Designed miniproteins, single chains, continued (5). Designs and how they scored, part 81

Each design is a single chain, and the fold is of that chain. pLDDT is the mean over its residues in the fold that is shown.

## One batch from the design tools (miniprotein)

Design m18969
Fold by ESMFold2-Fast:
Structure m18969 (fold): chain A 100 residues (1-100)
Amino acid sequence: MLLEDVEVKAGETVKLTFKISEENFSGKLPEVEEIDRIEFFLFNEKGQLVDSKIVENVKLGDEVTVEFKAGKESGKYSVLAAFWKKDEKTGEYRIVGLSG
């Protein structure tokens, strides 16, 4: 499921604000009080990836604003997010949620 669908014109800057909550996840995040990294992906109407943004050190309940550059195609764009948690012992990132 897509986080948000936005109608944009070719070459437009798309500014989106998301509230980070359990409602944004495809399931419950067990015991995750803090999200170390969120990757946002902007897809055009054809399902092609046109831009991506990374936001780090985010807590549940925070509002995050990201700005994307739309591709050369006008139409309905879609946003997906991947949520990552850093392992405190190894320093490796693991995926803990997907929303989109």
Scores: mean pLDDT 68

Design m18970
Fold by ESMFold2-Fast:
Formats: sequence, structure tokens, C-alpha cells
Structure m18970 (fold): chain A 68 residues (1-68)
Amino acid sequence: GIRAQLQEAKKFLESYPNVTVTEDGDTTIVATNNLTPNQQVALVLALMGDYPNLSVTLNGDTIVASAK
């Protein structure tokens, strides 16, 4: 289900040493990071590919993944 995809996405993001993930309610995770723009884009594309039921956005140094 969507909650399981959010938890897997959170674990995936937390595996990166320069990424901090917080949960915003039951439908959204927010990842703050100190990655380069190219690394951020690669990470967003990976999330979109692996978790198609999540909406993923990049806003500055913050990646937001939420339930569709």
C-alpha cells in the first residue's frame, strides 16, 4: 500500500549520509540534504521510478515525497 511505499522511500533516503528525513503526517516525507544539484536530480528520478504511487518534488535542498 501507499504507506509501505512511504516507509521504504524513507529508509532509502536515510541510507544516504547527507540526507535527513522527517515525516509530515501520514502521507508525506520531507528530506533535507546537502547534495549537489546533479545528485538531487538523480535521487528524485530514482524515487519516481521505484515508487510510482508517490508524488516527488524538489524544492531547493529539500525533496518532498507524498501520496498521490
Scores: mean pLDDT 78

Design m18971
Fold by ESMFold2-Fast:
Structure m18971 (fold): chain A 60 residues (1-60)
Amino acid sequence: SVLEEALKKLTEIMEDESLSPREKAEKGIEVLEEAIKKTKDPEEKEYLELLLEALKEKLS
């Protein structure tokens, strides 16, 4: 599913020790925005939008 692919990409980003916390958040936001565009499932879209909002709140 689009949600599962997005969560897999987010995990890979979060486990990348070469990235700063800010870079992880910025890359995570890009992944979530693309997933929101691609999903046709309203429940997946709602969950992805909640994750996107949470990541945006971590940026100054």
Scores: mean pLDDT 81

Design m18972
Fold by ESMFold2-Fast:
Structure m18972 (fold): chain A 58 residues (1-58)
Amino acid sequence: LEEAAKRLVERHPLITLEEAIKLIKDYLDKYGPPKSVEEAKKIPGVDEETAEIILKEY
């Protein structure tokens, strides 16, 4: 979570680390853990590198 959130902030400096963590958590709470890079990229603001980090946690 923290690593993915930090990466998301690096790509989108208009959002805070707290907001990035919330975006990822809200997705996981609603849809469960993503099973592919394409599925993880459905999280708002998540690029390919951030999606790969999220997948490594599952």
Scores: mean pLDDT 74

Design m18973
Fold by ESMFold2-Fast:
Structure m18973 (fold): chain A 66 residues (1-66)
Amino acid sequence: AAEELFAEGKRALVQGDWETAARLFEEALALDPSYADAWGALAAAYRQLGRDEEADRYFARMKELE
């Protein structure tokens, strides 16, 4: 389920594996695009990757859903 992918993504993010975290959050969002927390987590992962423009877009998407 989307929640399981989100949990795995958060573990990867804590471990500094930002590319794996981003992929897992993207997979969670493919299952549930309305999962606002996953958009926020994806933004955090992209910011760690230095991809600030993508991070800003994903964070805006989270705000639209809340």
Scores: mean pLDDT 85

Design m18974
Fold by ESMFold2-Fast:
Structure m18974 (fold): chain A 71 residues (1-71)
Amino acid sequence: IKDELEKKTQEAVEKEKNPEAREYIIEAAIYGLQGDLKKAEEYLEKALELGANKKDIEELKELIRKVVEEL
């Protein structure tokens, strides 16, 4: 699960052309790994507002929820 989150985060970041959206995706993953689901979701929403891929963000939300539930 943690490795899956890191891999999906890297894939989403590599596809994203907006540097602010990339930073928000990275911050969301970091908060998810720390167990802060609310902050992780906040940063994913910020990435979506900047035009990040909706499917990638939804997959990241699911992975972050699973990581937080295992903590």
Scores: mean pLDDT 80

Design m18975
Fold by ESMFold2-Fast:
Structure m18975 (fold): chain A 70 residues (1-70)
Amino acid sequence: MAEEAVQKAREAIEKARKAIDSGNFDEAERYLAEAVSYIEEARKLGADPETVERLHREVREVADRLQAKA
């Protein structure tokens, strides 16, 4: 279900944020990759375009933080 993919994407984004806060940049990269995969899955399953766009913005924010520190 698209809703499950959306929820998994949100969880992966939060785990990426926590990994950055702890200085575990390799783990943060892994969680960001998982988040992107779940967003793509949600889009294919027909998730609302606004929800997909919101998730992409959150991923970009976290990726920018990771790049600034890495």
Scores: mean pLDDT 84

Design m18976
Fold by ESMFold2-Fast:
Structure m18976 (fold): chain A 66 residues (1-66)
Amino acid sequence: SARQLQDLAYQAAGLSTNPEAQELARRASREQDPRRIAELLREAARLIPDPSLQKGVLDSVDRLLS
C-alpha cells in the first residue's frame, strides 16, 4: 500500500542524522506511486550507517511492495 510506504518513509526520516537521507525520506512520504516511494526509501536507507537498521528498512520496503 502506498500509504503504508508513506508511513514508513515518515518514520525513516527520524532514524537518520544525515540531512540528505531525511530529505529523501520526506520526499518519499509525499509520493503517491509505491514504486517511487520505494526508490526514494532505498536511497535514504543507503545513507543509514547502521547495517542492521539499513537492512530493516530495505526488508520493510520489500514486504510492503509484496
Scores: mean pLDDT 77

Design m18978
Fold by ESMFold2-Fast:
Structure m18978 (fold): chain A 73 residues (1-73)
Amino acid sequence: GAAALAVAAARLAGRATTLEQAKAAAELALRAAELAGDPRAVALARKGLAAETAEEAAGYAGAAAALAYKAAL
C-alpha cells in the first residue's frame, strides 16, 4: 500500500548518493503520494524529479515520502 511505498521511498532517499538514486526515490515517493491522495506530497515528489542535484532530489523525495506516509494513515 501507500504507507509501505512511502517507507521504501524514504529509505532510498536517505541512502541516495547520486542524482539517479535520488530521482529513483522521488519516483517511488510520487507513486506513494498518488496512492495516498495527498496533493502536497505529489508536488514535492515532482520537485524531486525536476531537481538538478542529488541533495535537492533526495530532500524533496524524503519530504514527499513523509507526507505520503502520514496521508496513508
Scores: mean pLDDT 87

Design m18979
Fold by ESMFold2-Fast:
Structure m18979 (fold): chain A 78 residues (1-78)
Amino acid sequence: MLSKEEALKIVEETAKLVKSPDPEVRLQAVRKLREIALNTDDPEVLEKVREIAHEAAQDPDEEVRIEATFALIIVVSK
């Protein structure tokens, strides 16, 4: 499992990438959030993932929205 400090740093970097004009970059960022959500039980990390994934669930790209929804499902299952 990632340390809390490592997970928080990756989540902060990913939060910037989900605002990219490139939908492929946003998709990769949301997939990384999903991976982090699967590999942490830290409530602070999960709360930040939830906030970013909720924003990405409103993305104009359908695949980005789908991946963000999976990240949200993982967070609420913890």
Scores: mean pLDDT 82

Design m18981
Fold by ESMFold2-Fast:
Structure m18981 (fold): chain A 103 residues (1-103)
Amino acid sequence: MKKIAVVIVDDDPELARETAKKVLQVAKELGIEVVGIAILPNDPEKVREVIRTMKENGIPVVVVTDSEELARIAEEEGADAVVMLPFTNDEIKEALLKAAEKA
């Protein structure tokens, strides 16, 4: 079983929670274990810090954001996959599988 972490970047915690539920459901259908979910505001420094911490612990990271700038920052910091909101089921499946390949 492949283990990953998910970072959801959204200033609205209720929308972030709904996104998290959808991501968890898709991961479960794929047999991927999500060992942690971080919900973060649109703070570039905090996003970099969390990605770095996950990577230092050998945990692949998927970042979900509606911000193209934060998506770029996540890719630069070494996120294993980045998916833009709003996403389709196929887009989130592709991102989760890409990250799981690194696990």
Scores: mean pLDDT 84

Design m18982
Fold by ESMFold2-Fast:
Structure m18982 (fold): chain A 55 residues (1-55)
Amino acid sequence: SSLDEVEALAKTLSDEELEWLIERLDRLAQLAESEGRHDLAARLRQMREVVRKVL
């Protein structure tokens, strides 16, 4: 799944890169929500949670 790919990539990142990626995903999810892209926002939040668990 795409979440498995996100986890695999996240495990190669430094703590600083993980924190940066979490911030970017959070901002993208907020933007998607504001544009009415609720399914995309939910997917981006799932990606954020996967990255957060690696940190």
Scores: mean pLDDT 88

Design m18983
Fold by ESMFold2-Fast:
Structure m18983 (fold): chain A 61 residues (1-61)
Amino acid sequence: PKPSFEELKEKLVEAALKLHEAGVPAEAIIRLVEREMQAAGLSEEEKKEVLEAVRKALEEK
């Protein structure tokens, strides 16, 4: 039940896609993801990886 970095990344990507489907602008989604990552205490490298995954997922839609 302890979420791994991989699980957290997948959860954030899924949440971002749901927000995008609801009509939230990509820039606003990125801001929300950044706040969630800061709250989770991710490192700068981890934040970069998550942001890249979110951005790629949003671009595919």
Scores: mean pLDDT 78

Design m18984
Fold by ESMFold2-Fast:
Structure m18984 (fold): chain A 110 residues (1-110)
Amino acid sequence: SPRQEEVERLMVEAARILARTLEEVERIVAEEDDPEKLFEEIKKVVEEAAERLAEIIERLRALGAEDAAAEVVEMFGGLLERIVELVEAKDKEAGEKLGKFMEEVLERLR
């Protein structure tokens, strides 16, 4: 159905955003040795991803695809936990600051 095709298209777009976000964060973690710059660059990437995912979540909810919208929120939560682990392994303070920021971002999407 057209509704099912639109839901599937939005889920594919969400998956692409999540994958690209992880790749960009892994690049930043590999290349940036300054903890303050590491925090600010990852914060920017996560904020951009959250904005795009918020639009997808809103569209999924508008289509009545509440389960799909919840799945996108859950996938993003898992990505954010993985990002915190990667950053904390490199710099504990930057990871802790990022963890607090990510809790606030995730709450906005719920």
Scores: mean pLDDT 89

Design m18985
Fold by ESMFold2-Fast:
Structure m18985 (fold): chain A 80 residues (1-80)
Amino acid sequence: SMEEIKELEEKIKEIEEKIKKLEEKIKELEKELEKAKKAGDKKKAEELEKEIKKLKFEIGILEGLRGIYLGLINLLKKKS
């Protein structure tokens, strides 16, 4: 139904907002990583690389979930 499509569209918007916030955090951490590498702070650089990798993994999960919801919307549109 159109109501089910609307609910899925709202879920997609929430996911896109979460991805955007995570991408902004990654950009800040990448700048900190560049500074740590230039300063020769190996421990700080390794910690930042691990955090960036974790956030990128979280984005990947959210992008996968977004893809599932988009697929469901397409199926609902074809059956309507």
Scores: mean pLDDT 88

Design m18986
Fold by ESMFold2-Fast:
Structure m18986 (fold): chain A 66 residues (1-66)
Amino acid sequence: SLPPFSELSDEERVLYSLEVALKNAKTKEQYEKVIKAAETVRERFKDNPELQEKIDKLIEEAKKKL
């Protein structure tokens, strides 16, 4: 469970996990899984425009590897 004071910290943790997954991806299938995970996070945090922008950038970087 995440601490109640850390809504922004939770968003940062999710971004960090996606960034690590992208850095560790080596196959087309792994990049596609990162994109799907990022899109799911994007839908969950639709009310945070700063997080949306960072996720969109990560999706674009992953798509360039396909």
Scores: mean pLDDT 77

Design m18987
Fold by ESMFold2-Fast:
Structure m18987 (fold): chain A 100 residues (1-100)
Amino acid sequence: MKKEMEELLKRARRLLEEAEELLREIRELHEERPDPLAERLIEEAERLIEELERLIAELEELGENASEEELEELRKRLLELEIELGVIQLGLAVLKLVLK
């Protein structure tokens, strides 16, 4: 239980750092050359960051009181956010190709 919570929190924090870096890169590209795809990716990355911040807050609040079912739900939510980050990363790769 405690170890699983620590692992989830560590994964969520790492994902937040990756999402913040991704948002920074997309914003830099959009400032150089405004693009509707970059605009959408910024909105998606901002939403992902908000969802990750909420997940981290929930993980910290639950702490020692998390049930097996709550941990499973949090794990699924984290996996969904990891997939969302991957989709945004793919969008950034497409944006870089279009801006060439």
Scores: mean pLDDT 84

Design m18988
Fold by ESMFold2-Fast:
Structure m18988 (fold): chain A 63 residues (1-63)
Amino acid sequence: MEVDPETGLTPEELRVARLLAEGKSLEQIAKELGITPEQVKELVARILERLGLDSLEELRAYL
């Protein structure tokens, strides 16, 4: 699975990160990607782990 060399994010995780940067809710992201809100939460958790962040609030500040 190909990951972004600078962030280490997969293409799916990068799409979620971009939508979060736009200020979208987890439910809005789920609707746009055709997945469940729980799957979005799992992707957010993986993004946090890959970037060394502890919360969605820190991620929004990083983006």
Scores: mean pLDDT 76

Design m18989
Fold by ESMFold2-Fast:
Structure m18989 (fold): chain A 70 residues (1-70)
Amino acid sequence: SLEEQRRQREEAIKKAMDKAIDYLVEKLERGEITKEQFEQTAKSLLESARLNGVSDETLAEIEKRVKEAL
């Protein structure tokens, strides 16, 4: 169904976002990027996920992880 396809797509995007945020957190902790660069990149990723139909609930969970890293 279209609903099942949307759910699978959202789960795939969530996994990709989690992996990207983990990678950015690791770079931030190593001092390879600044807090400003981290925040800007994370915002761009969240905007891309929103445009691709990820739910507000899922976006809020990812945003919380970003805030915890800062």
Scores: mean pLDDT 81

Design m18990
Fold by ESMFold2-Fast:
Structure m18990 (fold): chain A 58 residues (1-58)
Amino acid sequence: SMTKEQQELVDMRIGAASVKNASDEEIEKASEEEKEEYRKAGRKIREERRKEAEELAK
């Protein structure tokens, strides 16, 4: 299972891809504010996918 730190990294990658299709190198060079934006976007996408999966399971 993933640690909280690993989950945050995954969320950041998902968010970065969604926001501006950013590569891992671009994410590493991004400002702290941009990284927070990516993590927020990734968490939103993960939550939406979870809710969609729960709806389909009904």
Scores: mean pLDDT 78

Design m18991
Fold by ESMFold2-Fast:
Structure m18991 (fold): chain A 60 residues (1-60)
Amino acid sequence: VEELLESLPPVAREALERLRRLHEAGRLTPEEAVRAANTMIEEAGLSPEEVGRLVRAVLE
């Protein structure tokens, strides 16, 4: 995960780090996860499949 984060555009990295922090604090909502995924697709140009893998990796 850390290696993948280093390779991502800054906006995608920031979104994933935020999700990780929220998950660790027990405050992650499905809406936050969806919002981050949409940001990564629209602003970072990642595919929906790639974003799905990254989000799942962070939440596990």
Scores: mean pLDDT 74

Design m18992
Fold by ESMFold2-Fast:
Structure m18992 (fold): chain A 68 residues (1-68)
Amino acid sequence: MKEELRQKADELYKKAKEAIDKGNLVEAFRLLNEAVRLYLEAGDVEYAQKKYDELIKKINEKLKKMRP
């Protein structure tokens, strides 16, 4: 059901935030992609866009500090 998909996506989203904080960007991207897939599968495009944008900004900030 859509509710279950969204709950699982939220869980993966939070794990992605933890991965960003740990500096594990590969894991963060993997978790974010899974979360977004589940949000889209649930059919809530607006919510998926909001969550994706929020987390990608955080990843981008970390990535800038890690680049040569």
Scores: mean pLDDT 78

Design m18993
Fold by ESMFold2-Fast:
Structure m18993 (fold): chain A 60 residues (1-60)
Amino acid sequence: SHFEKGYEALVKEDYKSAIEHLNKALAKDPNNEKALKYLAKAYEKLGDYKKADEYLEKAL
């Protein structure tokens, strides 16, 4: 699944690939709280703190 591929990319510190796969997972399941939190983490690691905060708020 895209969620699993996104998580694997995140663990490998491939944050751009993680964002791509997690966005595809979120397109299938918009309420996937873990995908939102992992997207926030990936954006934080890339220094995009605004995007990280936006995804964290959506995960609430």
Scores: mean pLDDT 85

Design m18994
Fold by ESMFold2-Fast:
Structure m18994 (fold): chain A 56 residues (1-56)
Amino acid sequence: SREEDLKKAKEYLQSTLGLSDEQATALATKVIDEYGKFSEENLKKVLEEYYFKSLT
């Protein structure tokens, strides 16, 4: 379900990037909205677009 996908995405984002629950929820929702589902590949695309552009 979407709730399960969101929870998993939030945990991954918090563990990988140290994001707050609010930030993790926003990014997880963006992944699902833009790519239709949560997956490691889709998540990496969003992280690369948003995070790497800000960091590097």
Scores: mean pLDDT 73

Design m18995
Fold by ESMFold2-Fast:
Structure m18995 (fold): chain A 57 residues (1-57)
Amino acid sequence: MDLILRIIGLELRKIGLEFDLELLKKNGGSEEEIKKIEKEIEKIEKEIEELRKKDTS
């Protein structure tokens, strides 16, 4: 299976979460929800890094 397809999928999900985060900040969302999405974005970024390492190895 292609690691690149997995990376693309994760990057698309990250973009979606970044849009949700932007909307929450603009519309006065809760600090708890904002932190939750920030943590999800960080987790996805780490997964992308690990997959990129495997693809280059």
Scores: mean pLDDT 80

Design m18996
Fold by ESMFold2-Fast:
Structure m18996 (fold): chain A 85 residues (1-85)
Amino acid sequence: ASTATVTDEAGNVYTGTSANNELKVGDKITLTNTATGGTAVAEVVEVEGDLVKAKVVEGTTIPVGSVITLRKISDTEYTGKLTLP
């Protein structure tokens, strides 16, 4: 499993989880808002070295089409930012 910590421009913090240790194109990331418990699902669309781009494809707590940019910080951990569509 891999984990991500994602922040948005409003200061919301989300925890991301994926079944794979290393994120690959097509992988799903389940995002959970740490304050509300609301969830969304993003799909990895691009991987360039330590940089990963995912798009929200499902959920109500984050609008569909939102982009998550992640940076790998360990073999199983990522950090990143959420940009609204």
Scores: mean pLDDT 83

Design m18997
Fold by ESMFold2-Fast:
Structure m18997 (fold): chain A 73 residues (1-73)
Amino acid sequence: SEAEEYAKKGSELADEGKYEEAAEEFIKAAELVPDTELGALSYDAAAKLYELLGKEEEAKELKKKSEEILEKL
């Protein structure tokens, strides 16, 4: 699926140390499938990348989105 392709691209960019670009791709994946396990995992991945970038408030918001999805599964 397109969401899986974005999540894969996010993982590849993170492996290259491109954390901002990686987070953007994970957010795109999550937005395509917002009420799924993949969506929750993608928001969580993006949150962790934002933590590495020192973007604590953005990381908290993404973590909250992930947790809200997981509560519905």
Scores: mean pLDDT 86

Design m18998
Fold by ESMFold2-Fast:
Structure m18998 (fold): chain A 87 residues (1-87)
Amino acid sequence: SELDKLKEEALKELREILSKELSEEEVEQALRLFEQRFDDFVAGNTLRDPELQAQMDALLSKLSEEVRKEVDEVEIRTALEVLEVLE
């Protein structure tokens, strides 16, 4: 599906970005959390799991401002593309 392709492309870009500053284990943890957030967003779930959010925040807090900005850009672009597909 188009949504599956968007998720795969976003996760691939995030892997490349996150691998600049996170360990391989931390990258895989972050990608699992991003995939859950993507699936929740597509399902229209507005409530976030506080435990998963805390895990994500802890991983992202290790990133420099420059790398975090790249992550935010991928998330924003992906969210806009998902909304376009769901129209």
Scores: mean pLDDT 81

Design m18999
Fold by ESMFold2-Fast:
Structure m18999 (fold): chain A 78 residues (1-78)
Amino acid sequence: DEELRRRAAALQAEIEAAEEEAKKLIAQAEEVGKQYHEALQAGDQEAAEKYRQQGLAHLQALTDAGARELRARRALAA
């Protein structure tokens, strides 16, 4: 079952790539969250809205990465 091993290796690589992407997105989201909080405290509504939008984009990308990881894990388990 060489094909089974190749498929498992490809799915494992996909899981690892999604996990790495998620780690980077989490770090970026934390940084954006800090900038958003600072902008709110400074009364800079334009900067706050910009960081809020960036945070939402990171959350969407994180959700997408999580969905890819889950699909790959389910395929690997089958």
Scores: mean pLDDT 83

Design m19000
Fold by ESMFold2-Fast:
Structure m19000 (fold): chain A 76 residues (1-76)
Amino acid sequence: MEEFYKELEEKLKKAEELIKKGKKEDLEEAKKILEEALEKIEYALSLAPPTPKLEELKKRAEELLEKVKKKLKELE
């Protein structure tokens, strides 16, 4: 479980770095990473009761994904 959280945190950190760079290609990559992270989180939630850390990671991933979608829309 600890290793799973570390992997998710690393994915979210990478997405944040890509968002900070702000290029269209970086934002598209961040979107893919965040969508994959959310899919993994939703799968984990289907298998076990939610933990506070898992809920925190889900919320953070959702907030970052909305930020990416908004920035991508503004670039078009």
Scores: mean pLDDT 81

Design m19001
Fold by ESMFold2-Fast:
Order: C-alpha cells, then structure tokens, then sequence
Structure m19001 (fold): chain A 59 residues (1-59)
C-alpha cells in the first residue's frame, strides 16, 4: 500500500488500502472499505502514510 502511495499510483494505492481495511475489519463490505481507502487518500500525505502504516501493522 504505502509503496504505491509514495509513487503516486492512486489506483494501486486504493486497491492495496482497501484490501488492508478488509483484513483489519472482517465483515466490512467492499464498498465501505473502498470509501475508507478514498478518505485516507484524501488526507495530507503525512496523515495518509501514518494511517496506512497503522493499518498494515494491525492487519
């Protein structure tokens, strides 16, 4: 997730973050996970990176 985010590949970053959210929150819908991923990517780069790293560590 974070490696694609740092490279500016939005579609790859969104997909990876969506999968991480689904692993961290069993039972979440694909649509809900994608919306959370979009919200994370809409934040500042620093905040998005911190959130992605926290999710990766938790998942």
Amino acid sequence: AIEYFEKGDYEKAKKEITELIKKALPGISDEEAEEIAKDILSRSPEEAKEIIEAIEKAA
Scores: mean pLDDT 74

Design m19002
Fold by ESMFold2-Fast:
Structure m19002 (fold): chain A 70 residues (1-70)
Amino acid sequence: MAEKHQELVEKAKKAIEEGDLEEAMKLLEEAVEVTGEYAKEKFGEKAPELTEQARERAKAEVEKAYEAVK
């Protein structure tokens, strides 16, 4: 379900561009949760590492969108 993760991150970026930071934070947290479940299902032993990588990527993308709006 990496596709669902990307969809949520894209919605979070759009929310930031529209000035809705609360919606963006909610969507980002949902994306992290979806990634965690996907990693557990597909990778077991590597799930924590992959979840952390996805979390960092999502944060970077949201932060970049926020900087563009400032």
Scores: mean pLDDT 67

Design m19003
Fold by ESMFold2-Fast:
Structure m19003 (fold): chain A 73 residues (1-73)
Amino acid sequence: SELEKLVEEFYRLLEELERKLLSIRSSLSPEQAQQILSRAQSLAQRGVEAIKNRDIERLKEVIEELKELIKEL
């Protein structure tokens, strides 16, 4: 289903984000690290809530914001 594919993409992107953050962690200032972590946590929470509510539109929005965050790193 569409929802199942989006859920898989969401968790795949979270894993990619975690891997990127681990690789760049030593080059980040404490302020940069905290800002990125805060954004990541907010997106994870919003994505999980969208999945809980079966909100495909909101889940797509979160996926796009995750892709943007990953590209900025």
Scores: mean pLDDT 87

Design m19004
Fold by ESMFold2-Fast:
Structure m19004 (fold): chain A 86 residues (1-86)
Amino acid sequence: SFEELVKEAIELLKKAIEAIKAGDKEKAIENLKKAIKVILKLEELDPSTQIALVLRLIGAIILIEQGKDEEAIKELEAVIEELEAL
């Protein structure tokens, strides 16, 4: 269901945040790539909202690769809040 996919995306983002905090960049990026795939299955979202969320997660991957861990966590927490509001 849509609700189950939203919950799965949120859990993947939370796992990514914990991986960033643990210094495990590979695991953080793995979980973000999985979250992107789940968000692309959210067919009930309008296309502009769906692509905006995907682009924000791609941006978070770039921040992680640049070592901007605090900025990446802040962005992921903001995305979680938006998904929880759906």
Scores: mean pLDDT 90

Design m19005
Fold by ESMFold2-Fast:
Structure m19005 (fold): chain A 60 residues (1-60)
Amino acid sequence: SLFDYLELAELLLKNGNKDGAEKALKEAEKEFEKNKDQLSTETYVAAKLQIIGIKEDLKT
């Protein structure tokens, strides 16, 4: 699921595996785009914030 990929990306990032985190984030972004119109406002905001956070962490 979307949040399983986001959790995986965060765990990989915490372990210094930036390449793995980028791959997991890409899968999360695909799931987000596929389902964004069906997401509740709460779920949409939560997913968007996690995606942004992981992207910012990958830059540093």
Scores: mean pLDDT 84

Design m19006
Fold by ESMFold2-Fast:
Structure m19006 (fold): chain A 87 residues (1-87)
Amino acid sequence: SLEEEAVVLAREAINAAKAGNYEEAEKYLKKAEELAKKVPESAAVLTAIGAAYYELGKYEKAKEYFKRALEIAPDNETAKELLERVE
């Protein structure tokens, strides 16, 4: 599904950012965001995109995505934990 593909692309962005490959990370992240626009809002997609922004050091953007994810899934442990790190 496009939702699963968006999550995979966001995870590729996270992996690239952790490896210091920021240009590649932003390329994957842009693709993930474009796919996310084509599907109903998903806490998994929003959390994964937020985590990618977090690894890029873009904490305000990460915070926005984690808050959106928690509006859909208040008990999402990953979004909650990462939001606490950027607040």
Scores: mean pLDDT 87

